# Designed miniproteins, single chains, continued (2): the designs that were tried, part 114

Each design is a single chain, and the fold is of that chain. pLDDT is the mean over its residues in the fold that is shown.

## One batch from the design tools (miniprotein)

Design m7961
Fold by ESMFold2-Fast:
Structure m7961 (fold): chain A 98 residues (1-98)
Amino acid sequence: MAPPKLVKFTLEIEASPEERERLAKEIKDRLKEIGALSVQVEGNKVIGYFTARTDEEYNKLLEEVKKLAAEFGTRLTVSVQDASESEFKETEVEVEPE
C-alpha cells in the first residue's frame, strides 16, 4: 500500500494586476470544487493543498489541476511529500494549451 501523499499545487498567474485578481478568485473556487483542503492566494500565485492516498487519486488530481492551469493559462508547479519521506519533490508541470 502506497503511503498517503501531501500534494501542493502552485498556479502562477501571468496577467495584469486587474485580471490577476479575477483569475485568482476563479482558480481558488475551482480548486475548492476539486477538493482542496486549503487554498491560499499570495500575489500572483494560487496555492492549493490536497491529500492523495493512492497513485490513481494523485494522477486524477494532477490531471484535473493541469486542465485548470491550461484553462486559465497559468504556470503549474507540483510539490509532493510521501508520508514515508521527509522531502518534498518539486516538479514544474508542462501545461498543454487548449
Scores: mean pLDDT 74

Design m7962
Fold by ESMFold2-Fast:
Structure m7962 (fold): chain A 82 residues (1-82)
Amino acid sequence: FEEKAQALLQQAKDAAAKKGADTDEVAAQVQALIDYAKAHPAVADDMIDAATNLIKALEAGDADAYRKAQAALAEAVAKAAA
């Protein structure tokens, strides 16, 4: 899990830098997801999928997909926290 989480965080940073996005903001979002998944193993797979979708949208340069992925990520974290 931790190896995959670190790989996803690095992929997110690389994708953000490539597309001119705020690297710190994207890294913080993915890191928060990883931290939550570590505390709540039952939802870890859902959190990894959400992070992967965010990175894929960012790499594709699809602003609408990226916005939807960010919203889905925020909703997944909120639901997991409940």
Scores: mean pLDDT 70

Design m7963
Fold by ESMFold2-Fast:
Parts: C-alpha cells; structure tokens; sequence
Structure m7963 (fold): chain A 100 residues (1-100)
C-alpha cells in the first residue's frame, strides 16, 4: 500500500503526528482497521527509537485512545487480535509519556 510506504517514510523523518494522521485517514477511507494498526505500529516503534517530545507523545496517545474507542463503538466486526494490538500500542505510548 502507498499509504504504508508513506507512513514509513514520515516516521523515519520524525514526522510522527503526520504519519499517525495518514494511518487514521487510511482507516476512514478503507474501513481497514488492521491495516491502520499496522501503520500505527510503525509510528509507535519510531517514537520509541527517537526522542519524541512529551507533547507529541501525549497527542499520539490521545489519538490512539480515540481510535480504539471509535473502533470498539462503530466497528463491532473488528477482530479481537486487532483490538489487542491497539490496546498494546496505547500502553506503549503511555509508558513513553511517563518516561518523557
């Protein structure tokens, strides 16, 4: 997917919020929660590997929590494994915020 390639490039450039926004736009366009989670995993890994600001990490956490809540409420056919991956991403971001 061109979306995943662009997310990887933006994350590598340290443009984590732009990369995450593209993942959410992908979900809104396709309904593919699993693909969006794969993209967000790239973003969170990049955040863990670089010195992201506390403000940037807090925004990523808020957006990830919003996405998880949206999927749980509006996409009831989402596989449990995808929801678990989103919950793990939220916990990874929460840890990064606490360490920032």
Amino acid sequence: STFLETVRRLAAEGRLLDAAKLAYHYYLTTGDAEGAVEMLEVVVRAAEERRASREELEQLLRDTEGFLNHVKKHDPDTPEEVLKRLEELRERLRRLVEEA
Scores: mean pLDDT 87

Design m7964
Fold by ESMFold2-Fast:
Structure m7964 (fold): chain A 80 residues (1-80)
Amino acid sequence: EPTPEEILEEVKKKETELQELIDSNPNVSEEERKEIAEEVNKYRLKMQEALENKDYEELKKIYEEFLKWIEEEKAKIEAL
């Protein structure tokens, strides 16, 4: 089971990978970039709230949802 610190490090890594993919693909629209950034911010806020509340079960749940979403988003961008 990942620790809260490992979760935060993996989130940063995945965000960086997604941003690099977006930046390398000129077919990603400005509106799509904005929507992706807003979704990432929503996940970060939820994870931060869970950490502040020391709710590690909720943190893990949000993290798993984030990982699923980011892989789906990366696949959509790569398919362009």
Scores: mean pLDDT 82

Design m7965
Fold by ESMFold2-Fast:
Structure m7965 (fold): chain A 63 residues (1-63)
Amino acid sequence: GGREEAEKAAEAAEAGDGEKAAEYASRWSQLGGLTPEGAMAAATLALSGRGEEAKRAVEEAAK
């Protein structure tokens, strides 16, 4: 579960909204979509301008 939260985290990070990206990544982690470390790594990738990699990772992990 939590695919929508994962996608929102990646989208927010790509838009440069680090606060929302972290919030959605945290919610996704709590829903069991990723470990907390994995959710933070995906948000960090998106914030670093690697948004395509981050989106791909969250889509695969949230399946």
Scores: mean pLDDT 63

Design m7966
Fold by ESMFold2-Fast:
Structure m7966 (fold): chain A 92 residues (1-92)
Amino acid sequence: DDKLEEIQAKVIEIAHKYNLTDDEGTKILAESLIEALKKLGVEVEDIDISTNSGAGKAIYESLKLISKLSEEKQEEALAIAEELVKKKVEEE
């Protein structure tokens, strides 16, 4: 799925930009993606992000949800997610 791969690449760029490469960074990324989708009125399944496996699943499911949005809403979701990541990293 070309669209899913494109969204995944952009999220990986955010993760590298903010050094989200450890277990805690994975949780921050998962939480930020879920919050961004909820802000856009997208229903997100309740996934336990307290585990690295759960956080990874939440990221993947969030990427799939974003890939199904319009191109405009995809850009909005990623922008909101990056701002949330920046805020959470500053608070850690």
Scores: mean pLDDT 81

Design m7967
Fold by ESMFold2-Fast:
Structure m7967 (fold): chain A 84 residues (1-84)
Amino acid sequence: MSQEELREALRGEIEAAKELAEEARRLLETDPQKAVQLLTAAGILLAGAEFLASQVELSEEERRELEEAKELYKELVEEFKASE
């Protein structure tokens, strides 16, 4: 893949991970089983994003977006533990 294609894939995985994480948070009280599935999928996407990030030279914006997504995921894991 070209550098641009790798960056597009990275951004796509970050965006998808954030969307799944936010949906998991929304469903935590009403459908905990689905929330777990969505949070797990978000974690897998973040792992893919980390791998793609290792293949390209990230801009400051791309690095910040990845860090924000990782922080959101960590916060949701803690919220999920607290709701148990």
Scores: mean pLDDT 82

Design m7968
Fold by ESMFold2-Fast:
Order: structure tokens, then C-alpha cells, then sequence
Structure m7968 (fold): chain A 66 residues (1-66)
């Protein structure tokens, strides 16, 4: 995983913790473009992590897929 991808994942997790939906969406789109993971798949992973209150697991899973 590149340093830029790790930085985007960290920013995405921070935006989600802060409830900043607009920033979270922006970082999710950038992550999808950089990693070639479908945005729909990233959104599904985010929704599951938020539902389970597992943002640490979200970070790990996104780093493994990237």
C-alpha cells in the first residue's frame, strides 16, 4: 500500500469519526480511483464498519484491498 493510499484511508476514517459525510465521500471516491476498487464496494465496506462501530477494522480491510 502506497503512502498516499494510507493517508487517504486515515483521512476517510477521521472524516467518518467526525461525522463529516461530505469529506468522507470525497476521500472514498479518491480511494476508489487510486486503488481501482469499485466505489460501490468501498461504500459497502464503510457501511458495514459504521454499523459495527469497527473503524479500526475498516482501516485494516481497506489497506488489505488496496
Amino acid sequence: VSERVKELIDKLVKALKEGNKKEAATYAIQLAIMTNIPLLEISRIIDEAVKNNDLDGLKKRLEELA
Scores: mean pLDDT 82

Design m7969
Fold by ESMFold2-Fast:
Structure m7969 (fold): chain A 74 residues (1-74)
Amino acid sequence: SELERLLANMETALAVLEETAAQLSPANLRRLGDELRRGMEERIAATEDPAHRAELERRFAELEARIQELIARA
């Protein structure tokens, strides 16, 4: 589904960021994490179906926690 593909792409992007975090400056790590978070927020806002929006919000909360942890370590 479109939702599953979107979530898989976000998971992959975050996993790459986590794996490369040690090679990035703290400023670049924060910037990339903020960009990923913004992308998630925009996709939630663009979702018209309330049920699909709730599903995205639930799944993105898990990714958001990982992004916040990554930024906190920077």
Scores: mean pLDDT 76

Design m7970
Fold by ESMFold2-Fast:
Structure m7970 (fold): chain A 77 residues (1-77)
Amino acid sequence: DKEELKKKIEELIKNVIELLKKTFGEEAAEILQHIYDEHKEDLLKAGITVEELKERIIETLESLGAPKEVIEEVKKI
C-alpha cells in the first residue's frame, strides 16, 4: 500500500528532523527537510523500504559526526 508506506516514511523523516532541530538547531533540520522534499517522489518510485531509508539516514548522521544519543533515538523510531 503506497499510502501506508508514504505515511511511515513521512513519520520517520518528521521524527529525525525533530531530533536534528533539538541537537544541531533549525538550520540542520531545514537542510534535511529540503533534501527530502526534493527527492521524496523518486524515493517512493524506487520502492525504498522504511528500513532501508532508516539505515541510510543513520549512516549519513554517523558520517556527519552525530552524537550517539541521536543515533540511538533514530534507531528507536
Scores: mean pLDDT 73

Design m7971
Fold by ESMFold2-Fast:
Structure m7971 (fold): chain A 78 residues (1-78)
Amino acid sequence: SIQQALQQLGQSRDPEQARQAAQQVVDAASKVLSPDNAETLRSAAGVLVREVEEGRVTPEQAAAALGRLVDELLAKDK
């Protein structure tokens, strides 16, 4: 589920785990999002993973930001 993947992202201990968890969020959300909103989410996830890799944001901050974006994009697809 999207919620489980976001939890996994927030608990990531290294950049590879964060990248894999973020991909799971994108994969799960893409099943219910329009193609355009799925691409927006994928692009944002890539930026957030890079910022975790660079130490600019924590995995918890990345999970919170990506989770908020998922909620916004799901609302737009109604």
Scores: mean pLDDT 85

Design m7972
Fold by ESMFold2-Fast:
Formats: structure tokens, C-alpha cells, sequence
Structure m7972 (fold): chain A 73 residues (1-73)
């Protein structure tokens, strides 16, 4: 169960990172949507993560995505 949760956390973490990269190269009209998706995706990574290391990585990703979205508003 814990191993399965951590695998899901890693999948969401990677997906969040991909969404952040996509937002970096996206036109302004798409960037906000991608950043909002990244925030939701990192939140799921935090929710599934059982290891402190995975939680920290997901939290760092979430903070980065939120900072980017704040600059976009």
C-alpha cells in the first residue's frame, strides 16, 4: 500500500514537473491553465507521498507553481 502510494506520488510529481515546463514555453492564454493544473497535480503528489523526501519535493514543486501563477495574475 505505501509502495503503491509512493509510486503514485512519483507519477504525479513527474506530471507536475512536465506541466511546469509546458507552462514555460506556452503562450500567455494557455500558461495560466497549465500552472493551475500543475498546482492540482503537485497537491495530489503530496496527498499520496508517504516518504518525507517525496513530500518535500512535491511541496517545492507546488510552491514553484504557485509563485509562477501569482506572477501570471
Amino acid sequence: SEKEKDRKAVSYLVAGDILLVAADIAPPEERRRLLEQAIETYQKAIDYATSPELKKLAQEGLERARKRLEEER
Scores: mean pLDDT 87

Design m7973
Fold by ESMFold2-Fast:
Structure m7973 (fold): chain A 85 residues (1-85)
Amino acid sequence: MEKILEEIRKLSPSEEELKRRLESLEIARLIGRILRAIGDLLQEILDKYSSKKPEELAKISSPEMEEMNKKALELLKNNEYAPVK
């Protein structure tokens, strides 16, 4: 979590924007994790109503926030594990 937020800071030079993004992404991650934990229970309920895929559950959270978190994770991994060519 903290490393992802720090990586986002490196992507943008503006501190004001970074702080707002950090707060937004921090909330998004918290909500995402909560939804994932509850997802296990909802999975049984959804199976009774209809065959909903996990992608449908992901739409419950802000797609914009989720995309930013996913992009940050990819950049973080590439920055840490990607060797110089």
Scores: mean pLDDT 55

Design m7974
Fold by ESMFold2-Fast:
Structure m7974 (fold): chain A 64 residues (1-64)
Amino acid sequence: MEEAKKAMEEARRLAETAPDRGARAAAGSGYQEGLEMLKQGDYEGALKAAKGGIEAARRELAAA
């Protein structure tokens, strides 16, 4: 659970603050999917969604 919360915070931060539009979209998508998983009590799914969004956002930032 704590790991999912940390990943969700990072995804939200990237969605709000990343300089690249694609990076913000990727992080925002992972964050929203993670919120839906948390609503279902799926902490593993939330962690995967948030981490996926963070990784996609980092790839966009590296490519920019």
Scores: mean pLDDT 80

Design m7975
Fold by ESMFold2-Fast:
Structure m7975 (fold): chain A 60 residues (1-60)
Amino acid sequence: MSVDELVERMRAAIDARDLDGFAALLGELQELMATLSPEEQARAAAQVDALVRELERVLG
């Protein structure tokens, strides 16, 4: 699964309020990010930051 696919699934999990699904996908994304180039890591990190901000809104 690619970074973009994981990010899309994580966004869907937030929209569905599926925190368990989000956490599992975040774990997969973090493992994948460790194997990526610096440019790919930077792009993925920006997407993760946006997703975490959405999750913070859900959690309060």
Scores: mean pLDDT 79

Design m7976
Fold by ESMFold2-Fast:
Structure m7976 (fold): chain A 81 residues (1-81)
Amino acid sequence: SNEELVKEFEETLKKYEEEFRKLLEEAKRNGDQEKVKAAEGGLKMLEIYREELKKNKDNPEKVKELLSFTKTFMEYAIKEL
């Protein structure tokens, strides 16, 4: 259902927010300014995806597309950190 897709997307965003927060805290402890900036960038992108979900919550095909894109992009971003 559309409600289940929206919930999956929200849970996906929460998972990646937790991962990027961990990476940010580690980078701050190590004084790695480039990794701090990268992790903050990831968190900013997750907020953009959250706003896109809000705009498209009534369009299940768009929610599905955005969820797939979000998963792919966030996994790539984490791997590069």
Scores: mean pLDDT 85

Design m7977
Fold by ESMFold2-Fast:
Structure m7977 (fold): chain A 76 residues (1-76)
Amino acid sequence: SVEEIYERLREIDERLREIFPKLYEKDPEYALEMQRKIQEHAKEAAEAIKAGDLEKAKEHVKKIEEIVEEMEEKVK
């Protein structure tokens, strides 16, 4: 559902608010590269929602969640 997608995006935003500053201090190039990938997937998810393709939107949100998990592992 669209509500599920927005809830997952909210959780992503909260996690990024905590980890991004820490990662940027430790490795700014890596942090910016991860941010770029997240923004690309977010754009694709938004376009998929506009097209009515919720399955494609969910796949892009899942990719963002995977990137955030990787960032969290990097900061420890």
Scores: mean pLDDT 88

Design m7978
Fold by ESMFold2-Fast:
Structure m7978 (fold): chain A 83 residues (1-83)
Amino acid sequence: AADEEARRRAAEVRERLAAGVPARDLLAEAEERGDLVTVALVLARLVAAGEISEAEAAERLLAFMERIGVDPAFLEEVRREIA
C-alpha cells in the first residue's frame, strides 16, 4: 500500500542519516527519483539541523512538487498554507 511504502521510505531515510550519509546527498538522490516523501523528510531534517530556514524548505518542496507534476490547484493550496 502507499502508506506502507511511505513508512518504508521514512525508515530507510532515518537509517541512512543515522549511518552518516549526508542529508544533502539524500536530497539530491530523492529529487532525481521524484521521491516526494524522501524530499520532504530530508528538508525537515535540514531545518531541524539549522542548515536551512523553514521558508527555504517550503520553497524547495513546492518547486519539487511543481517539477514532478503535482496538481496546480493543490500547489496553490499548499502555498496559501505557508504564507
Scores: mean pLDDT 74

Design m7979
Fold by ESMFold2-Fast:
Structure m7979 (fold): chain A 98 residues (1-98)
Amino acid sequence: MPSAEEVRARTEEVEAEIRAAKTPAEILEIYERYLAWAEAQAAAETDPALLRLIRGEFARVADLAIRKLLAWGDEEGALRVAQRKAAFDAAVDARLAA
């Protein structure tokens, strides 16, 4: 399972990929890969501090993707990312409350 350093490094890499993306479709592909990774890490993680970190880092990536999609006029893509973010946040919050 990843360390806090590995989670942060992965997030920085993905944020750089989103900033470099040239189309809405590329942002959505990058975001979906990161979401799949974050869901797998969160599902395996038992440390509440690392769960909170994964949640926070995922939120930063989702917010960046939403802002860039909206700037390019992809309102549907931005809504999709926002809905997937809300679902991920709720799943992590449920685990933190247990």
Scores: mean pLDDT 84

Design m7980
Fold by ESMFold2-Fast:
Structure m7980 (fold): chain A 82 residues (1-82)
Amino acid sequence: SLIDKLIDELYEAMKNNDFEKVKEIVEKARKLGFSDEVIEALRTLARYKLAQDEGMELDERTRKLIEQAEKILKEYVEKLKQ
């Protein structure tokens, strides 16, 4: 999906500390019509996926942040299907 592709692109840019690329991906998402709330959800999921892959264990607080970001994206996708 486009959402999964954006998360993967953000993940790779964040992994490489390529902040200009992160900015380009964010601007691309805005041009595609994503809201700031949805874009922040994408950034949150990419960041925590990277942190987990780099050895961070998910505590309950971080898990709630991920769940909130996933909820925002699910609600956005559901709204597009209507």
Scores: mean pLDDT 83

Design m7981
Fold by ESMFold2-Fast:
Order: sequence, then C-alpha cells, then structure tokens
Structure m7981 (fold): chain A 80 residues (1-80)
Amino acid sequence: MAELEAIVRDVQRMSVATFEEAKKLPPEQASEAVSIANETMRAVGKAVEANDVKGAQAALEEGMAKLREIAPAAAARAEA
C-alpha cells in the first residue's frame, strides 16, 4: 500500500509541474505536455485500481520519459 501511495504522490507532482511549466510553453507544446500528464494519470489510476504496483511504476516511468522529451523543464520540476 505504501508503494502505491508514493507513486500516486509522484504522479500528482508530475501533473502539477506539467501544468505550471505548460503556462510558459507554446500552445501546441503545452497541449502535448498536458496530454502526457493526463494519460499518465489515467494509466497510474488504472494500475492502482488493480493493486498493480509494477504497472503503476511502469506507467509513471513511461510518462516521465515522454515528458522529458517534450517539456524537459516540467520533468525536472517534477523530479525536484
């Protein structure tokens, strides 16, 4: 249970960081970054509902990798 709570906190941090940094990005790039955060939230949420710690961690790692490519400042902020 503690592992899933930590992953949920990390994905919430990712979403907050993405929304804050998206305000500084061009509209198209901001839209892509927000889309990545929303997809990651959905994937992590689905894994949490299934009590799948490995699936939740993999979904977060995939989302963060995509975010680093599109909005590196948002990814860095989420990892701080």
Scores: mean pLDDT 83

Design m7982
Fold by ESMFold2-Fast:
Parts: structure tokens; C-alpha cells; sequence
Structure m7982 (fold): chain A 92 residues (1-92)
């Protein structure tokens, strides 16, 4: 279940698991390709300015959907929050 995947991710983070395992669990939780998260992680380390805005938006939307589901909140709230964050990043 989603909750079990999140518990596995929390355990992996507490135990200092390799980045590859953390990214695999995140990909499963977010429903995104592992390659997308690996590329994002690489760019964040090497050249944060080169991060594709569309990829960042996709990851943030998936994360917001997961958070909303866990909290029993409507997905429309998650979408509004992602739009706000993206607007703030654009203004910076």
C-alpha cells in the first residue's frame, strides 16, 4: 500500500540507505519513472539552474497528490499549492 511504501522510505532515510534505494522508493510512491528522479537529483547536485521546470512541476504535483491522499484532502487543494509554489519560484 502507499502507507507501507512511505514507511519503507522513512526507514531507509533513518538507516542512511543508498540514494539509489531512496530514489526507487520515491518513484514507486510518486508513480514516476525512477530515471526522472535520478536525473532531477543529478541536476540538483551539479547545476540546479538547469532543472527542467516541467519535470519539477511534474514531481511537485505527484508529491502534492500523495500528501493530499494521506491527509484525506481533496486533490484540488494540492493543485493550488503546486501552482503557488511554482509562481513563487518564477518570481525569485
Amino acid sequence: SLRELIEQLHQALVEGAPESEILRLLAEILGLPESTLRELARLLREDPAAVDRAVLERVLRALADVVAELQGRPRSEAERNVARILAELEAA
Scores: mean pLDDT 71

Design m7983
Fold by ESMFold2-Fast:
Structure m7983 (fold): chain A 82 residues (1-82)
Amino acid sequence: DEERRRLAEEARERLERKGEETGEKATAEGAGDLVVSAILAGGVEEALKMLETAAKQSSEKEKEVYEAGAEEARRALAAQRA
């Protein structure tokens, strides 16, 4: 689905920018991989739960990255349910 690919690409771009802004590039890459995989293959609800849990357990800047990942997962879930 072209729309799913576009959503995945946009999510990756936003998370890469967030990783650059926070300096947490590895965290942003991991969160991006999780979100992109979930958008393309399914499991967005599970990915969202994992990202929200990671955010609660993370440092200030890592928390921001995981929260951004959760936001992207919520955006994808809303688009899939629409």
Scores: mean pLDDT 82

Design m7984
Fold by ESMFold2-Fast:
Structure m7984 (fold): chain A 95 residues (1-95)
Amino acid sequence: MEELERRINELVLEIHRIIEEHEEDPLEASTLMAALTAYVSGILFAASLGRREEVELELEKIRELIEELQEKHPEVREELERLLEELERLARELA
């Protein structure tokens, strides 16, 4: 469990790095990073309660956020998709 949570946090930091490197608007970057952090916190809390449906709802919000980033920054589209797929896999394993 601790190992899965650690790996999820490492993936979140990688996504934050991509946002910071590619999003030119500091306010937009900050908003996206805050939203991602909130959704991941929701996943960890829902998973701790065994609420798989709530984990899936938070993952849908993360996917929408990542899809918006992929549209704005096509150069990192493939990297973001790989990170998202791994995050979804780990979150489902945690729940």
Scores: mean pLDDT 85

Design m7985
Fold by ESMFold2-Fast:
Structure m7985 (fold): chain A 88 residues (1-88)
Amino acid sequence: HMSKEEIEKKAKELRDSFIKEMNEVYQKVKKLYDEGNIEEADKLIEEFKRRVKEQAEKWKKEHPYFKPLADELVEAAENFIKRVKEKI
């Protein structure tokens, strides 16, 4: 059982880590599209979606209190993918 303060601290660390990873994926996808490697870019996006889903399921199993964070993570990833495809 985690305290509210521990949950909030862990949630912040996880959000910061996720944002960093999302930015790294964006840069790689953009580079692949600029090179005309659309198939590799789409593959990278699908692998990112899979990782986000797996991470969300892991958090939900670890603590019920992480369900809102896991749902937020999945939604953020979906919005990110939509924005990337709109810009390219």
Scores: mean pLDDT 76

Design m7986
Fold by ESMFold2-Fast:
Structure m7986 (fold): chain A 101 residues (1-101)
Amino acid sequence: DEEVESLIEAIKKTDKEKVKEYVKSLLEEISPLASEEEVEELEKEIFEAIDNDDITKLVAKVLLYLHKASIYLSKNLIEKAKEYVELALKYFEEYKKKKEE
């Protein structure tokens, strides 16, 4: 999808430290909708992907859905935000399983 491809290109053209700042800010924003363990694991795995230039479509989908969740949170649409966090966690689990190959 255009959104996923656009995000991957933007990340590749952006300084790694700035991408990490974006991810950290995004995770802080959605933290009320996820467990502390889930937030910590997301940060660790995404930072590792950034450092290794391994931003796959699955990682991009995770970031895209977390970003959508943050937008719905800013609008006080908590139930929709929760749905997008759950989608992000689903794709994050798929990413981890694929990494276990």
Scores: mean pLDDT 84

Design m7987
Fold by ESMFold2-Fast:
Structure m7987 (fold): chain A 91 residues (1-91)
Amino acid sequence: MVSEETRKIVLEWVKKSIEDIDKNGEEALKKSLIAQLVAVLGLPEEKAEELAEEIVKILLEYRDDPEKATEKVIELFRKAGLSDEQLGYVP
């Protein structure tokens, strides 16, 4: 299971990302996520695009419940094969 510290990092990122969607739009966040997933985590571009799209959908669906959004994002990353340590590198 993900550590509480990693979960806290993801929760803060989720909150900031929801605010960023409100300010800069969904496409800006999606492009930023794709670039980060490729450059920082070494994911293939196609997989990064798939994950970024799913993350944005989660953030929009649960924008009023960032804790639930955080759990869904963590589950998505685990299904993608990312370790708990790698989850702490998502800003």
Scores: mean pLDDT 76

Design m7988
Fold by ESMFold2-Fast:
Structure m7988 (fold): chain A 98 residues (1-98)
Amino acid sequence: SPATLEERLKILEEERKELETLSGEEAKFAEGLLALEEAKLYGKKLSKEEVEKVKAFIKFAKKLIEEGEVEPSAAKGLEERIEEAKELLKESGYEPPE
């Protein structure tokens, strides 16, 4: 079922607050994923700062998949998010990491 724009904004706001409780690699992963989700929701291009966060997300997500740290369904979801992130980086005028 499609969430309303208001429901999606509320979820993003709650996820942003949760970032304050995270540390290290988990925080970097979550910050990058959140930046991707916010940019998609608002139809906005990434800022230079957001680009670095999204690149960090791509790097850590690939590592999780390669090391088998996630279940197959979660790996598929991460692969889809990585593809979305690469497309958004290109649309924002930046080269995606390989």
Scores: mean pLDDT 74

Design m7989
Fold by ESMFold2-Fast:
Structure m7989 (fold): chain A 91 residues (1-91)
Amino acid sequence: GLSAAEREEARAQFEAELAELRAKVKTEDEKEALRILEEMARQIIDEEVDEEELREKLEKLLELQEKIKGKKIPKEVKEERIEEIVEEVLA
């Protein structure tokens, strides 16, 4: 795991990258997706990840991706992507 100092540096770098992304988002759906990504990244950096909460946030992000891009993602593809990300994050 990260030390307290390394966690603060990671958070500061992440906040700087988020500021650049915020300048590029235009719609409420894009802003909501960025907010969820921000919350997930903070939980990962702080080592405070709950599996159920992570799954719920990923499901919401995929729903927002469908709205933003106007393309439906099959349920099976969503479930596969969520499982892969959850396994990577919790490993």
Scores: mean pLDDT 77

Design m7990
Fold by ESMFold2-Fast:
Structure m7990 (fold): chain A 77 residues (1-77)
Amino acid sequence: GKEKVIEALKEAYERAKTISPKSAEIVRNALEEAQKAKTPQEAVDALRKAVIEVRKLGDEESYKIFQEALKKAEEAA
């Protein structure tokens, strides 16, 4: 459910903080949106938007973290 999507986002945030402050900021914004989401699908959509934003930065390491978090979140939703 939604709680598992939020857990995946928190994990992505902690990993992103060690790699890129900008990527961490993107995940933090997605985490705040996911916490306010009414459904698990809305929480997953917040994470999908974050993945697209990180891809635009060209940071391959952060992009991989976000893709892994998205897969985990989609399986939980």
Scores: mean pLDDT 79

Design m7991
Fold by ESMFold2-Fast:
Structure m7991 (fold): chain A 92 residues (1-92)
Amino acid sequence: GAEKGIKLGEEGIKLAKEGKGNEAARLAIDAGTLASQAAINGEDPEKSIKAGELAVEAGLLAMKAGGDPRLATAAVITGIGAIFQAELQKKK
């Protein structure tokens, strides 16, 4: 669910700020994946958007901290997709 995605995204941001870029990148992609699944499943759109936004932020900060660019980039792309999907569900 979306709430788990939010929690993982927040932890990813925290780890990135601590310089743990690879750990942050992994949490960012996990957060983005959960946000995307929540958005597709029509879970709480506001929580799905928040999870996606946190996945994007965690991914960008993970890259800045020297994390895996593949995982970090995947997190950003997946997070953006989750935000877009959840916004469409919210407007229907």
Scores: mean pLDDT 84

Design m7992
Fold by ESMFold2-Fast:
Structure m7992 (fold): chain A 100 residues (1-100)
Amino acid sequence: SREELDEILEKIKELLEKMRPSLTPEQQAIIDEILKLIDEFLKTSNVEERKRILGEIMKLVQELVDLLTAQKADPSVYELVNEIAELLVEAARLLNEELG
C-alpha cells in the first residue's frame, strides 16, 4: 500500500541520517541528494512521479555503494547500506503493486 511504501522510505531516511556522520564529505553529498529525493517522494501522490523518484534514489544508492567500496569504508557502514538495499527492493515491489 501507499502507507507501507511511505513508511519504508521514512525508514531509509532514518538509516541514511544515522550513517551520514561517519562518512566523507563526498559520500555525504550523495546522502544529501538521496534525502532530498525521499522528501520529494513523500510529498507527491502521483504514482508515475513516485516511480521516477524511486528510480533516481536507487541509482544514487548504487553510486553510494560503489563509492563506499572504492574508498574501503568501515564495515559498520555496510550493515546500514545492506538494510537500505533490502528496504529499496521491498519499496520497488510495493510500487509495482500500486501500478498494477
Scores: mean pLDDT 85

Design m7993
Fold by ESMFold2-Fast:
Structure m7993 (fold): chain A 63 residues (1-63)
Amino acid sequence: SARGAATGAGAGALSGGGAEEAAKGMQSPFWDRRGAEGGARGAEEGGPVAAYEGGKQGSLIDS
């Protein structure tokens, strides 16, 4: 997780657009709903970088 590095820059400002784009964009056969849900949760807490890492972790659990 890169939350600490990105907290001030992305936590609130980009969560709306970033969370939605990350969740929708990652709803694919290779990045199923678990990845999208993890990404959305990450975006709510840490912004776009946390969204990506959250989704990535979701996909790894599904693997």
Scores: mean pLDDT 50

Design m7994
Fold by ESMFold2-Fast:
Structure m7994 (fold): chain A 107 residues (1-107)
Amino acid sequence: SLVDKVLDLVEQAFESEVEEVKKILKEIVELLKKMSPLELTKLMFALMAEKEDIKLSDISEKEKEIKLTILDTVIELVKAVLKGESEEKLEEIIEKTVEKLEEIEKK
């Protein structure tokens, strides 16, 4: 399933350094473009459920901020693809996420 492939890439991104996260997010975008609106909607609900699990998890606040930033980015990318947003907009979302992750890592 394309949904399962994206969820696996999200898990990989959680354990990855910022430069690798950028590559993973670009791979996620290419998979999102191949998905039907129904698959995109299913993925969005799965990501929202994972967000709730992370909020309730017993991990450090820094780890929560990193994982929630990645999840929020993928949700934003799903919404952008559903709306038919430009390649430039998708790239802007990824670049803003990279900047945010670099700021979190410095804390």
Scores: mean pLDDT 89

